Designed miniproteins, single chains, continued (2). Designs and how they scored, part 39

Each design is a single chain, and the fold is of that chain. pLDDT is the mean over its residues in the fold that is shown.

## One batch from the design tools (miniprotein)

Design m5329
Fold by ESMFold2-Fast:
Structure m5329 (fold): chain A 70 residues (1-70)
Amino acid sequence: PYYEDVAVTGTYTRLSATTATLTTAYGSGQATIDAGSKTISGKTSKGYFTGTLNDLGATGTVTGTLTVPV
């Protein structure tokens, strides 16, 4: 399969120390957080997201790449 990497920004809402709900323009889903590296990743309804946390709170913004099937 071929995939397209698109640069996206989104928002997150923490569910636990290691999980959050992730929302982007291309889809939403549950994601895993690594607070030490400030990274977030997870499968959305439209593709797989990998990015960084811009905030350290219970809610905030993320910047990263969404890998979507073409």
Scores: mean pLDDT 78

Design m5330
Fold by ESMFold2-Fast:
Structure m5330 (fold): chain A 87 residues (1-87)
Amino acid sequence: MEKDFRALVYYREGKLAYEQGKYDEAIKSYTKAAELFENPERQAEAYVNAGDAAEKKGDRETAIEFYRKALELKPDPEVEARLKALE
């Protein structure tokens, strides 16, 4: 589907930006991917990656918001542990 294809493109762009240390670009791309994915598990994964990029940037508040969004879509003990560590 068109949405899933676009979501996958943004997800890959986010991963590339993250690997290059471009955390603001990674956050933008992963957030767009999460908005476009129709599958809740993939949406959650994109939000987790956006949260990880926010942590790397030093933006704890933004990381907390993304991890909470991910947990609303899919319970994940590792994401719960990350959220707890940031609080």
Scores: mean pLDDT 85

Design m5331
Fold by ESMFold2-Fast:
Structure m5331 (fold): chain A 62 residues (1-62)
Amino acid sequence: SAAAELRELLPSADERTLIAAETFLREHPEHAATVLRLAREHADDPELFLQRLQELARQLRE
């Protein structure tokens, strides 16, 4: 699943970041590929990954 792949891509991410990403994937499953791409691009910086995820969420809210 995308959630399982996300955890493998972000081994240093805290549980809060993983929960936020899993919640986003549950609410926007059509954007799973984008979320996984962001995780791959920011594997060494889970804080930046979370910021990018939050930016994506804001763009999709409207």
Scores: mean pLDDT 82

Design m5332
Fold by ESMFold2-Fast:
Structure m5332 (fold): chain A 72 residues (1-72)
Amino acid sequence: SQIQEVKEKTYAELMKLSVRHSQLVEQYQAESLKTSQQAQEQRQQLLQQIREISDQVLDLQLKMQEEIEKLS
């Protein structure tokens, strides 16, 4: 069904974002052990990337809901 295709495509993209999110969180945790100004700047950059991933996840979920609603 078209609904199943939309879900499968969305879940595949969400899986990719989940992997990327985990990698960024691990990098953030590693940088959190450092006290330098450079490490603080790196942490802020990583937090921004994590926020961007969260925004992409929300966007994909909303688009999936809209497409399912239109197909129902």
Scores: mean pLDDT 85

Design m5333
Fold by ESMFold2-Fast:
Structure m5333 (fold): chain A 94 residues (1-94)
Amino acid sequence: SQEGIERVRAWGAREQARVDEGLALARSKYPEKVAKIEELARKAGLDPENAFRYREEMQKLAEEGKKEDPLIGEGLDGAGSRAYHAARKAANAA
């Protein structure tokens, strides 16, 4: 139904806003952790064969943030996901 489609879109928009809020908070408190996760995610996107090494370190950093504040954890996960997808898109365009 149209209402079902709109509810899914509204939910997705709210989840994205939450990630954006968490990322802003993480960048404010722990800019080095954000930068490290973005760099690890970029390396994972450019080197899929070694992605497991980078993902393990990313997961550890996100879990440390999550223990302090779940919103920080969501922001760190979002930063990694966005950087990974950007790197994969760049690699596929080459």
Scores: mean pLDDT 83

Design m5334
Fold by ESMFold2-Fast:
Structure m5334 (fold): chain A 115 residues (1-115)
Amino acid sequence: ISKEELEEIKNTALGIADQTLSLLNDAIERYSDDAETVAFLTASQGRINAIRAGIQQAKTPEELIAQLEEFKKVVIDTTKFISTHLSGKDAAILSTVLAILSGAVDFEIQRIKRK
């Protein structure tokens, strides 16, 4: 993979991370009376912020893959929490959007691995 392609994938991944953080912030506000949900989503935001910094610092395909695999894991863990602890249309929408974001991260991992 070229340096230019690596930077494009990094920029895409940072965009996905920013979208995920925004989605989690909206969910924290929505479920503010649910202390367990707020605590879990706040921890997930902290994990994603650390991954975002790691993506920015990644200089090799291998370093970027490691960060994206952790990102995917955080999104999957968060989706599982939402689907097991929350109910209703808003929880279903949140879970669906998080699953789409997980798929987008996996797509970027596969782009790196093909080269």
Scores: mean pLDDT 86

Design m5335
Fold by ESMFold2-Fast:
Structure m5335 (fold): chain A 84 residues (1-84)
Amino acid sequence: SEQLKREQQRLKKAEELAKKAVEAGTEEAVKRLGDAAKIALGMGDRKTAEIFIKAIKEMSKDPKLRETAEKELKEIEEYKKKLE
């Protein structure tokens, strides 16, 4: 179906954005993923949000990014609670 094809294209673009952010390895990239995850959650797109959250968790393994990534993950969890 056309809806399924659009979802697959959206998820593929999300995976590409997440991969580029992880490769960049910057605090700015972590913050952009955090914003993108919150936007996706606000739109009801949980699959896209999970892709970005997974990327932030991967980036949190870097000591230089850990504090920024943990802050973004906390803000995402608070935003989820606000949407419920």
Scores: mean pLDDT 87

Design m5336
Fold by ESMFold2-Fast:
Structure m5336 (fold): chain A 78 residues (1-78)
Amino acid sequence: MVGKRVRVTFADGRVEEGVIVEYDDSVPPRITVRFLDDGTERTFTILEENDDGTIRAQLSDGPLRGLPSGDVTIEVLT
């Protein structure tokens, strides 16, 4: 998982690209993504993995840079 490129779609339709820098195999699992646009890191709690390979997740650390509230969709690019 770590080192994979991802596309994160926020509740307002914003799309940001990043790289997974940390994966925590807890229950529920958490991933930390470093965004490519500003270099910030954000931790997401995984809520659901979909049949199409997308992940529904929530910010664990809160939206410090004004990110919209609500669930995000994470697509792992292989």
Scores: mean pLDDT 73

Design m5337
Fold by ESMFold2-Fast:
Structure m5337 (fold): chain A 78 residues (1-78)
Amino acid sequence: MERLEVEIEAGVTEVSLASFAVAAENEGDLETAERLRALLDEFSREVDAALAAGDLEAARAAIERAKEELRRIKREAE
């Protein structure tokens, strides 16, 4: 179950990043949209590599970093 929980959390995080990127673009905030897409690309690469290696701790760390960076981007885009 632990791996499945990490996979679900990773998927939710990817959807969140993608959704906020689309929202920023629709509002005309192209800089924030670009930052969110870059973060999504980096996060997807990190979590895919960690899951392929069976490294659930690395996958959890990538999820936490992405969530922290999303909060930072939202704060700066205020």
Scores: mean pLDDT 84

Design m5338
Fold by ESMFold2-Fast:
Structure m5338 (fold): chain A 80 residues (1-80)
Amino acid sequence: SREEILEKIIEALRKILTEAGVPQEDVDFLVRTLRWVFEKYPDITLEQLKAVVRGLLHHLGVPDEVIEKVLEEIDKIFES
């Protein structure tokens, strides 16, 4: 389900970002924003979602290597 996909993405984000040393407040901000995006845009595509995630992580100053790791995990979740 869409809700199940969102929870898997949130789980992956929390794991990758906390292991990379991203502050908990920034991780929580990203999670809240993703929940809002999923609620506001029920027809959001994978590519649009990845663009939103990339933009948010860039805004938070997350390194490109960590951003790409997050996006790869999102791809895996959608391919399963």
Scores: mean pLDDT 85

Design m5339
Fold by ESMFold2-Fast:
Structure m5339 (fold): chain A 70 residues (1-70)
Amino acid sequence: MERVEEVRRLGELADDPSTEVRIEAAKALGPLLFDEDPEVREASAQAAGRLLNDPDPEVRKAVLTAAKNA
């Protein structure tokens, strides 16, 4: 349950005006994409999907790298 709230918070950070903050959110979402809780996985996939459409290529790269290394 707490991990779903963590994903929600990371989703808020994914909309932050700071590129560095969005990159950190992308890195934190990696392990959550493979969480044991399907609600956490679904919420993480939605947040990661938004970051994959981010205008900054470094943010998009961070999501892909985090997913591969999780």
Scores: mean pLDDT 79

Design m5340
Fold by ESMFold2-Fast:
Structure m5340 (fold): chain A 76 residues (1-76)
Amino acid sequence: SILENGEKLAEVIKKSLEDKQVLVDLLKSLGANEEEIAAALEVLEENREEILKGIELYEKLKEGKPLEEIAEESEK
């Protein structure tokens, strides 16, 4: 399902932030070349904090939390 695919994508991105090899292995399985993999890793590192906040927002929305609670929890 679309929801299940979204959960899998979020989990892979989360793991890629902890271990770049997860993203490398995924992209290789999709047929990406080394230049594409390098570009993806650079984007991931440059946008690490924003990506993590996006994943947290997605997970909280999936749990049915109100937007106001999510917004407050996402602020540092």
Scores: mean pLDDT 69

Design m5341
Fold by ESMFold2-Fast:
Structure m5341 (fold): chain A 73 residues (1-73)
Amino acid sequence: EVEELLEKAEEAYKAGDYKAVTEVAFKLIELREYTAAAEALRKAAELLPEDSPNREGLLWLADQLERIGRGLA
């Protein structure tokens, strides 16, 4: 259920658990909910330091997924 995954992502985000937020994002990708997955990946990136290489990777993937969700890729 997409709603349950989004709630889980919000709970993990409030707890500062970027790995759990990222896991929810990958579950959303499996469900082909690309826009929701992109938003979850951006939330995970917000939990990482601004100079983190992992942050840049998450933001890049989020941009690709958003483009796919909009039919732009």
Scores: mean pLDDT 81

Design m5342
Fold by ESMFold2-Fast:
Structure m5342 (fold): chain A 110 residues (1-110)
Amino acid sequence: SEEDELIARFNELVAAGKLDTPEAKELFKKIYERVMKLVLEKRWDELQALLDRLNLPPPKPISELSPAMGFVAWKLYEEKVPAEVMDKVLEFLASLPSNEYIKELAKKLL
């Protein structure tokens, strides 16, 4: 499937350390859009399955993360997202190349 190819290629680029490429940035965007859709639709089992398949790069230090991350965490908690899924979502967001993704998701959750 397109999703299987997307995840496989993403994991290859992470393993190769090729995260600062146009291809890697486009793959992060596509995976983010899939994660965002599953969060907004409250499809927690499918979200967990997707996140479990991703080999994420190291998360950014908290000082480099948008303050909007705290709002995302709070909204996921209020939506009664399973703690394991919430932790994986926050780790994924912390691994993204741009804080604009965190801000966009926060705005969608408002």
Scores: mean pLDDT 87

Design m5343
Fold by ESMFold2-Fast:
Structure m5343 (fold): chain A 64 residues (1-64)
Amino acid sequence: MLTEEEIQRLAELVSKATDAEAAYRYGVELAKTLTPEERQALLDATKAIATNEAALAALERGLA
């Protein structure tokens, strides 16, 4: 299982995605390696720091 520190690092990397397509592709790649619990923790951490609603929604779709 990913540590909270690793989830925070991933959230920072995801938050640097500047457009919805990039965020979606990042989510799809991470979904291959993360458990459902880790995906939810990543999404929650990203929501806390993200300012781009479209990119956040695209990440959520990619992680699904």
Scores: mean pLDDT 73

Design m5344
Fold by ESMFold2-Fast:
Structure m5344 (fold): chain A 66 residues (1-66)
Amino acid sequence: GAAALAAREAAAQAHAEANPEVKEVTTQIGLTLRGIGDGIQAGLDALKAGGSREEFAKLTGSGKLP
């Protein structure tokens, strides 16, 4: 639940403060995941506008997402 997520977040923050390199890596991962999310959203918007399957695949980087 929310308490478990808060505990994990607090532990991750404490670990990042103790290890600046971990904080940098976490920030880079966050930026990468945000970019993937933005690509998926653009693909969905294209589909909602009656776009083709090809356009969706192009915007989401077909095959690169797990």
Scores: mean pLDDT 62

Design m5345
Fold by ESMFold2-Fast:
Structure m5345 (fold): chain A 66 residues (1-66)
Amino acid sequence: TAELLEEVWERAVRLAEGAAALLEKATGGEATIRVDYPRSVTAVVRNGEEVRELVFDLPLLVEALR
């Protein structure tokens, strides 16, 4: 159970990192990742005055997999 949760979370982080890298390339801005295990991963892209946040929401995943 715990191992499966860690694997799912690891994949979610990798997806967010990939999305951030793609957005950085597409917009020419800076991309960073905010991690709030196990609730969400947020990709933040800044291009000048514009800031975009993409939230990968995994609410209560721990509760569901207990």
Scores: mean pLDDT 69

Design m5346
Fold by ESMFold2-Fast:
Structure m5346 (fold): chain A 89 residues (1-89)
Amino acid sequence: MENLKKSIEAAKKAIEHAKNGDVEGARKYLDEAVKYMKEASKEYPELKKAIDLANTIREALLKMGLTEEQALRSAASVLENAAKRILKK
C-alpha cells in the first residue's frame, strides 16, 4: 500500500518535471516511481508488467524520434495508471 502511494506520487512528479522541460528531474522521479513499484510488485506481481511496459514505451518513443520529455512523461503515466488501478481495486 505505502509503496504504491509513493510510486504514484513519484510518477506525478516525473510528469510535472517533464512538462516543465526538466528532463533530469523527470528521470529522477521516474526512477523513484520504478523503485517503489518494484517493492509493491512483491505484493502485486502484475505491477512487474507495468514496469516492463513503461520501459518499452520509453524506448519505443525515443527510437521514433520523440523528445526525452515526451518519453519520460508517457512512461510515468503508465506507472501512475497501473498503481491507481491496484488502489481502486
Scores: mean pLDDT 85

Design m5347
Fold by ESMFold2-Fast:
Structure m5347 (fold): chain A 79 residues (1-79)
Amino acid sequence: GPTREGAAGAFESLDVLIKEAEEELQRELNAENPDPEKIKELSERIERLRKARELLEKAVASKDDAEAKEYVGKALELV
């Protein structure tokens, strides 16, 4: 399974994507004419990215290589 060190780039990439989506959501919420559909899409994207990060944490914590690979696969489906 992935180590914390081996997954470092994936965690960094997810953290960047989450931050960018959160910043875009904040800009949309502060717009003169906020788009409710865009707010919904961004909120759902942030939730998916956070779930992907949680699954990657579970993969790194797993002692079973098969279980770790399943968590990585599920995380990739959410990105």
Scores: mean pLDDT 85

Design m5348
Fold by ESMFold2-Fast:
Structure m5348 (fold): chain A 79 residues (1-79)
Amino acid sequence: MSEKEKEELYYSYAQIIVAGIKLGIIDESILDKPKEELLAFIEKLLEDPEIKLKLAMKATEVPLEEIEEMKELLKKKYG
C-alpha cells in the first residue's frame, strides 16, 4: 500500500469513527482496541447500508479539523 493510499484509508476511518462517536453508534473505547479489532468493527458497521449512510451524512457535518486530528491519532497508534 502506498503512503497516499494509507493516508486516504486513515482519513476514511477517521470520518467513520468521529461520525460514529457523535451519533452514539461507536464508543470512544474503540480507540483502545488493536488495529485488527478496530478494522473488523468498522467493516461490520459498513455492512449495514443504513448505518453506512448515516455515518457518511454525519461526516459531512463534522469540522475538517476534528477529522484530521482523528486521522493523525490513528496513524500514530496504527501506522
Scores: mean pLDDT 82

Design m5349
Fold by ESMFold2-Fast:
Structure m5349 (fold): chain A 68 residues (1-68)
Amino acid sequence: SAEELYEKYKEEVDKILEEEKAKHPDKPAVMAAEFLKRFAELQSKIKDKEVRRKLGEYASELLDKALA
């Protein structure tokens, strides 16, 4: 279902953020740029437009929180 796909990809987004934070602990701008690049690659694999949109919203909120 769309809900199951969304939950699965949310976990992947969380993992991408955690990895980029670990790689760039003192460089938030680099972390954000690498996160957005990897997220765009992940999002491009998603055929369901609704899941893609919801993940975009989630990734935006998650990154804003990480940079606050």
Scores: mean pLDDT 86

Design m5350
Fold by ESMFold2-Fast:
Structure m5350 (fold): chain A 93 residues (1-93)
Amino acid sequence: MTAEDILREAIEEARKRGRLTDEQVKLVEAHLEGKPVAPVTAYAADSERAKERRYLTGLAIRKAAERFGWPEDRVRAELKFIGLTDEEIEELL
């Protein structure tokens, strides 16, 4: 399974749960197309769309970790690296 497949499944799951809008789906699809903005710190990316995109990326990492059997500590490290807050990480775990 590719990273793209995992992201697609995360998008569908979030959409089914009503936590993701069509606009947020477009942002993730742009990321998959390789159109991401420059790397941002958690502070610099403190905008609504940036937070939503980080959450979806975190959810995709969580699904990948589940499929590949990553330990929780590794998942926490990856989620922190992409700029999620401790509160957002706890919600995804």
Scores: mean pLDDT 63

Design m5351
Fold by ESMFold2-Fast:
Formats: structure tokens, sequence, C-alpha cells
Structure m5351 (fold): chain A 80 residues (1-80)
């Protein structure tokens, strides 16, 4: 990862949390999904996808939330 990519990932993580705390669940999910796409470690990617799934569920996007949870579960199996 370049230093610029690491900083972007840190910013996306913080933004996701801030948006979720503000009740912007769709925005939070978008930030978490962008972060997940940049993650190279399966366990960390799984954690971020679980955050995105939680935000999507709070936004009422239940089908997409469940798809992300399934993806997260697969990634955790690969990491263990």
Amino acid sequence: MTPEQIEEMRRLSQRGVELEEAGDYEGAAEAYLQLASMETDPATQADVLENASRALRKAGRYEEAEELLEKSRELREQAE
C-alpha cells in the first residue's frame, strides 16, 4: 500500500463511523464498502464488510446486508 492509500483507508474508516453516528446509514455503508475494497487482509476485510452490512440493515437494505454478511463469513473462513 502507498502512504496515500493508507491515509485514504484511515479517512474512510473514520468517515464511516461518523456517518453512522449521525444516522446517515447509507453514507456509512458506502464509506465502509470503499474501505473494504482497499483491504488486502481477509479478516480485516470481513470486519469492514460486517460494518457495511450493519449500516445497510439500519438503512432498510436487508438483502444487500445479508449478502455482505455471507461474504464476510467466507473471508473469515479463508483467514482461519
Scores: mean pLDDT 84

Design m5352
Fold by ESMFold2-Fast:
Structure m5352 (fold): chain A 62 residues (1-62)
Amino acid sequence: MEEKQKRLKEAFEREKKLIDELDENSAPVADKWIEQSPSRDIYREARKKAQELYKKAKEKVK
């Protein structure tokens, strides 16, 4: 595979796998969006709340 295709494919699969492992909607991917957003402070607070929801989800889906 060409380097460009390999890099994009691995990045995409990495993000998907993180979502699958967390069993939650895109919390790690949100970190990248936060860094690029002018509303970073708002998104950081939202991510903290998502972490709390993540813990509750983990408790339910043991």
Scores: mean pLDDT 57

Design m5353
Fold by ESMFold2-Fast:
Structure m5353 (fold): chain A 74 residues (1-74)
Amino acid sequence: SRAEALQAVYQSARELGLSKDTAQQIVNYVASKLPGDTVNIDDLIKAVIEAGKKLGLSKSTSEKLAKLVKKKMS
């Protein structure tokens, strides 16, 4: 579900050592890009990578975040 996807994003960001504020900003951005209650995994991963880029995270950190989110949603 969308709620499960957003929770996975938050948990993954926190596991990577990102602050609560940064993790919440990523969740808010991803939420703004996901339509409805059903989450498409490809759209979720694209939104996560774009959120990282928009918030100034390194490419490496954004890729690690996307990989962790995908793992939690599998």
Scores: mean pLDDT 82

Design m5354
Fold by ESMFold2-Fast:
Structure m5354 (fold): chain A 75 residues (1-75)
Amino acid sequence: SEEEKKRIETLVNVTEILLARYPDLDELRAYLEEQLKKGVTEVPRTLLEAIDALREGRPPKTPEQAAVVEVIRRR
């Protein structure tokens, strides 16, 4: 759907911005956990699950997670 495409595009853009600010994945992960504690849930949760899947060698569970993993791998 167009909504899914826009959601994925937003996640790609956000991931690129955050990786520029937090190039270390452990620092990025800590930032995302702080955002979850502050009630910002959807985007930080997707990024955290994508990072964990990549680190554990597991396939991403959603197209959104797959898009995030692709951005991280291109760095």
Scores: mean pLDDT 83

Design m5355
Fold by ESMFold2-Fast:
Structure m5355 (fold): chain A 98 residues (1-98)
Amino acid sequence: SEKVKKLEELIHLLEQAAIDYSLARIYEENGDTEMAKIYKDRAKKLVEEALKLGREMGLSPELLKIFEDALNSDDYTKAMELISEALELVKKELERLK
């Protein structure tokens, strides 16, 4: 199923974004603001790609708003919470199609 493949791709993008946000937080806590910014920018790029894919797939406006809110967040913890929420919802959608 094309939709299943796209949902799996979306999950991979969001999982990679969560890892990069986690690394950004670790670098920020250690005082490495330059590395924190690099990983934050990488995470945001992955969420932008997830948002684009989600729009192309016709995901719910509520789910798309979570991606937009994560992109607009300056708080790594809040961004990670939003990405975790989005991951749970995308995984539920994937299970519904199996």
Scores: mean pLDDT 86

Design m5356
Fold by ESMFold2-Fast:
Structure m5356 (fold): chain A 63 residues (1-63)
Amino acid sequence: LRKEALELEERALELARDRPELLQRAAMSQGPWAQKMLDEGVPLEEVELETARAVLRAVEEAL
């Protein structure tokens, strides 16, 4: 899970290479949801993976 999350984060960073603001905005929008999942007892590894997927998806859709 953690390794998969890192791979997704790296892909999002590469896609947003010329537009880092897209990555920043996507990450900021997911912060509150990630915290809510943690507060509800979702494992950290699962939250990291889902957050990485959501950020990558947001960057891909914004391109």
Scores: mean pLDDT 76

Design m5357
Fold by ESMFold2-Fast:
Structure m5357 (fold): chain A 91 residues (1-91)
Amino acid sequence: SELEEKLKRLAELYRFIAEYLRNPDPSRLDELYLAGAEATRLLEEVYPLLPEEVQERIKELEEKAREAIKKGDLETAAKYYEEIAELFDVN
């Protein structure tokens, strides 16, 4: 379904962001920016269609990831983004 395709794409985007945080590559900064923009757009479209428990978990994990980034703990932030990706994975 269209929803499943969007969720799969969100999982790919969040995994890319997690990988970038672990191994920052300045030559790929434009790719990170575009991935973030695409993820934001797709999440806005699918978020209201997700179960309430999944919505709450995404919000919690995103907040924890932001706090980890503020502290310079990019490995912990990457793990939270990977957990968000797993919530989108339908396979």
Scores: mean pLDDT 88

Design m5358
Fold by ESMFold2-Fast:
Structure m5358 (fold): chain A 58 residues (1-58)
Amino acid sequence: SPEDEALAKTLTPRDQLEMLMMYHAGESYSEIAEHLNKRGYNLSPGQVRRILKVMGIS
């Protein structure tokens, strides 16, 4: 969706890569959201799932 694409665009390439690495390491959406929120984002677990889907994870 356009909203999910716009949300993904707010992340730096480094943070996008880190999100993918955490996902492949088996971290939950809640754990990924918590980690990124410590870096200044305000993401819900649902938004993490949507961003990952935009990056090709389904």
Scores: mean pLDDT 84

Design m5359
Fold by ESMFold2-Fast:
Structure m5359 (fold): chain A 65 residues (1-65)
Amino acid sequence: MEKAREGALLAAKAGGGGIANGAAGAHESMQRGDDEKGYEAGVKGAEAGKAGDTEAGNRYASEGG
């Protein structure tokens, strides 16, 4: 739970509408008790968002959700 939450928050803070929506998906995964999937998706989403790759960020986060 805690790690997935941190990943989702990092993705949201990276900015951009696509990655923010992806972070919401990671949060959903976290609520299902899929803590590591949510965290990993959030981190990948944040990294893609920082690179300006909103499409990739959204895809990574959706995989985690």
Scores: mean pLDDT 59

Design m5360
Fold by ESMFold2-Fast:
Structure m5360 (fold): chain A 70 residues (1-70)
Amino acid sequence: SSADEAARGAGALAAELRAQGLDAEQIAKVGRELGDNPEAAAEALRALGYDADARSGATAGRLMAVNSSP
């Protein structure tokens, strides 16, 4: 489902940001910004190699914000 794909994308984005040294609060902030900007979220997912549209991107950003909140 698109929700399962968005959850995988959110997990991959959060893992990449953690690998770059971001903490949970910083990752949650990025997730909120991506959830509010579906086009940027889709571009971020595509940059990581995921096939993403604006809707899946927005969902992934929101899931990342929720799952990475401190």
Scores: mean pLDDT 72

Design m5361
Fold by ESMFold2-Fast:
Structure m5361 (fold): chain A 76 residues (1-76)
Amino acid sequence: SMLEERIEEFVKRLVEEGWLSEEQGERLKQYMLEKNLSLDSIDTLESAARLMAQRGIDNDRILEALLKIIDFEAEQ
């Protein structure tokens, strides 16, 4: 589906940019696929990840923050 392709591209970009490890990226991908997310939610996650990386936030904290945003988006 277009949503699954967008999730895969998003996670691949975070790993390629060095904002997440490959293992962290796989964990994030599986978590996103289990949640009922919209394309708009993915755009929110991408913006948040970029902002956190630009501020020098480490990979573990970026992952934890993204998982929390996913939980929030899935509950709406």
Scores: mean pLDDT 85

Design m5362
Fold by ESMFold2-Fast:
Structure m5362 (fold): chain A 82 residues (1-82)
Amino acid sequence: AFTKEELASIYYKIGLYLEELAEENPENVLLLKEAIGAYLECLKFSGQKEKAEEFEQRQKVVTNPEELKALLQELKEVCEQL
């Protein structure tokens, strides 16, 4: 079975992959949302549950690709500092 730290690392890598796919498919907002979801799981498995909940609330009403990309970048930077 994977440890929480291993799961956090796996979800970070999934987020990187989905972010790359989203850059290749800029009209597909679902790929951006999936990348955000992967980085949120990375935060949760890293013990940053409160921060993950804050980002989930921010994402809930956002459909604009530019705002989603900004949110994704903030999440990625937080995950990189773990």
Scores: mean pLDDT 82

Design m5363
Fold by ESMFold2-Fast:
Structure m5363 (fold): chain A 76 residues (1-76)
Amino acid sequence: MKEKEFEELKEKALESLRRAAEAAQQASPEVRQQATQRYAQASQEAGKLLQEDPVEGARYLLEQAERIEAELREAL
C-alpha cells in the first residue's frame, strides 16, 4: 500500500516537473537558472528523506516541484 502511495506521488511530481520544463522554455535565463538551482537543492533534501521515509520524501519532492512550476508560471 505504501508502494501505491509512493507511485502516485512520483507520477504527480513528474507531471509537475514536465509542466515546469515547458514553462522554463518561455522564462528568462535568470529565472531558469534560479529554478534549476532550487530543484538541485530540493533533490538533495528529498534524497535524504527518501532513505528514511520514501513516502515523505516523494511528498516533499512533489511540493517542491509544484512550487517551482508555480514560480516559473508567475515569471511568464
Scores: mean pLDDT 75

Design m5364
Fold by ESMFold2-Fast:
Structure m5364 (fold): chain A 95 residues (1-95)
Amino acid sequence: AAEEEARKLLDEAAVYSTKASNALKRGDYDTAAENFEKASEYAAQAARLLGREDLAQKIMETGKKAADASREGNVEEATKYLKEFNRLLAELRAL
């Protein structure tokens, strides 16, 4: 049950991560930031369901940094944190 719920939350996180990436590519920085925040909320919930509070904290910090960089128009930094966020999603899926 918890594993199935976590998978559903990770799928939602991936959808919002993709929306954030697409918004960054078109210069819609506020939309990118909002989608980074939603992605990190879903992924952090999944991490907690899987008993990984340490990963939940890293995910939330990474998502905040991506959102902040996006709002500043720092595409390079936002893309760096997006890559780290996707790595953390892959780590959670491997559990």
Scores: mean pLDDT 90

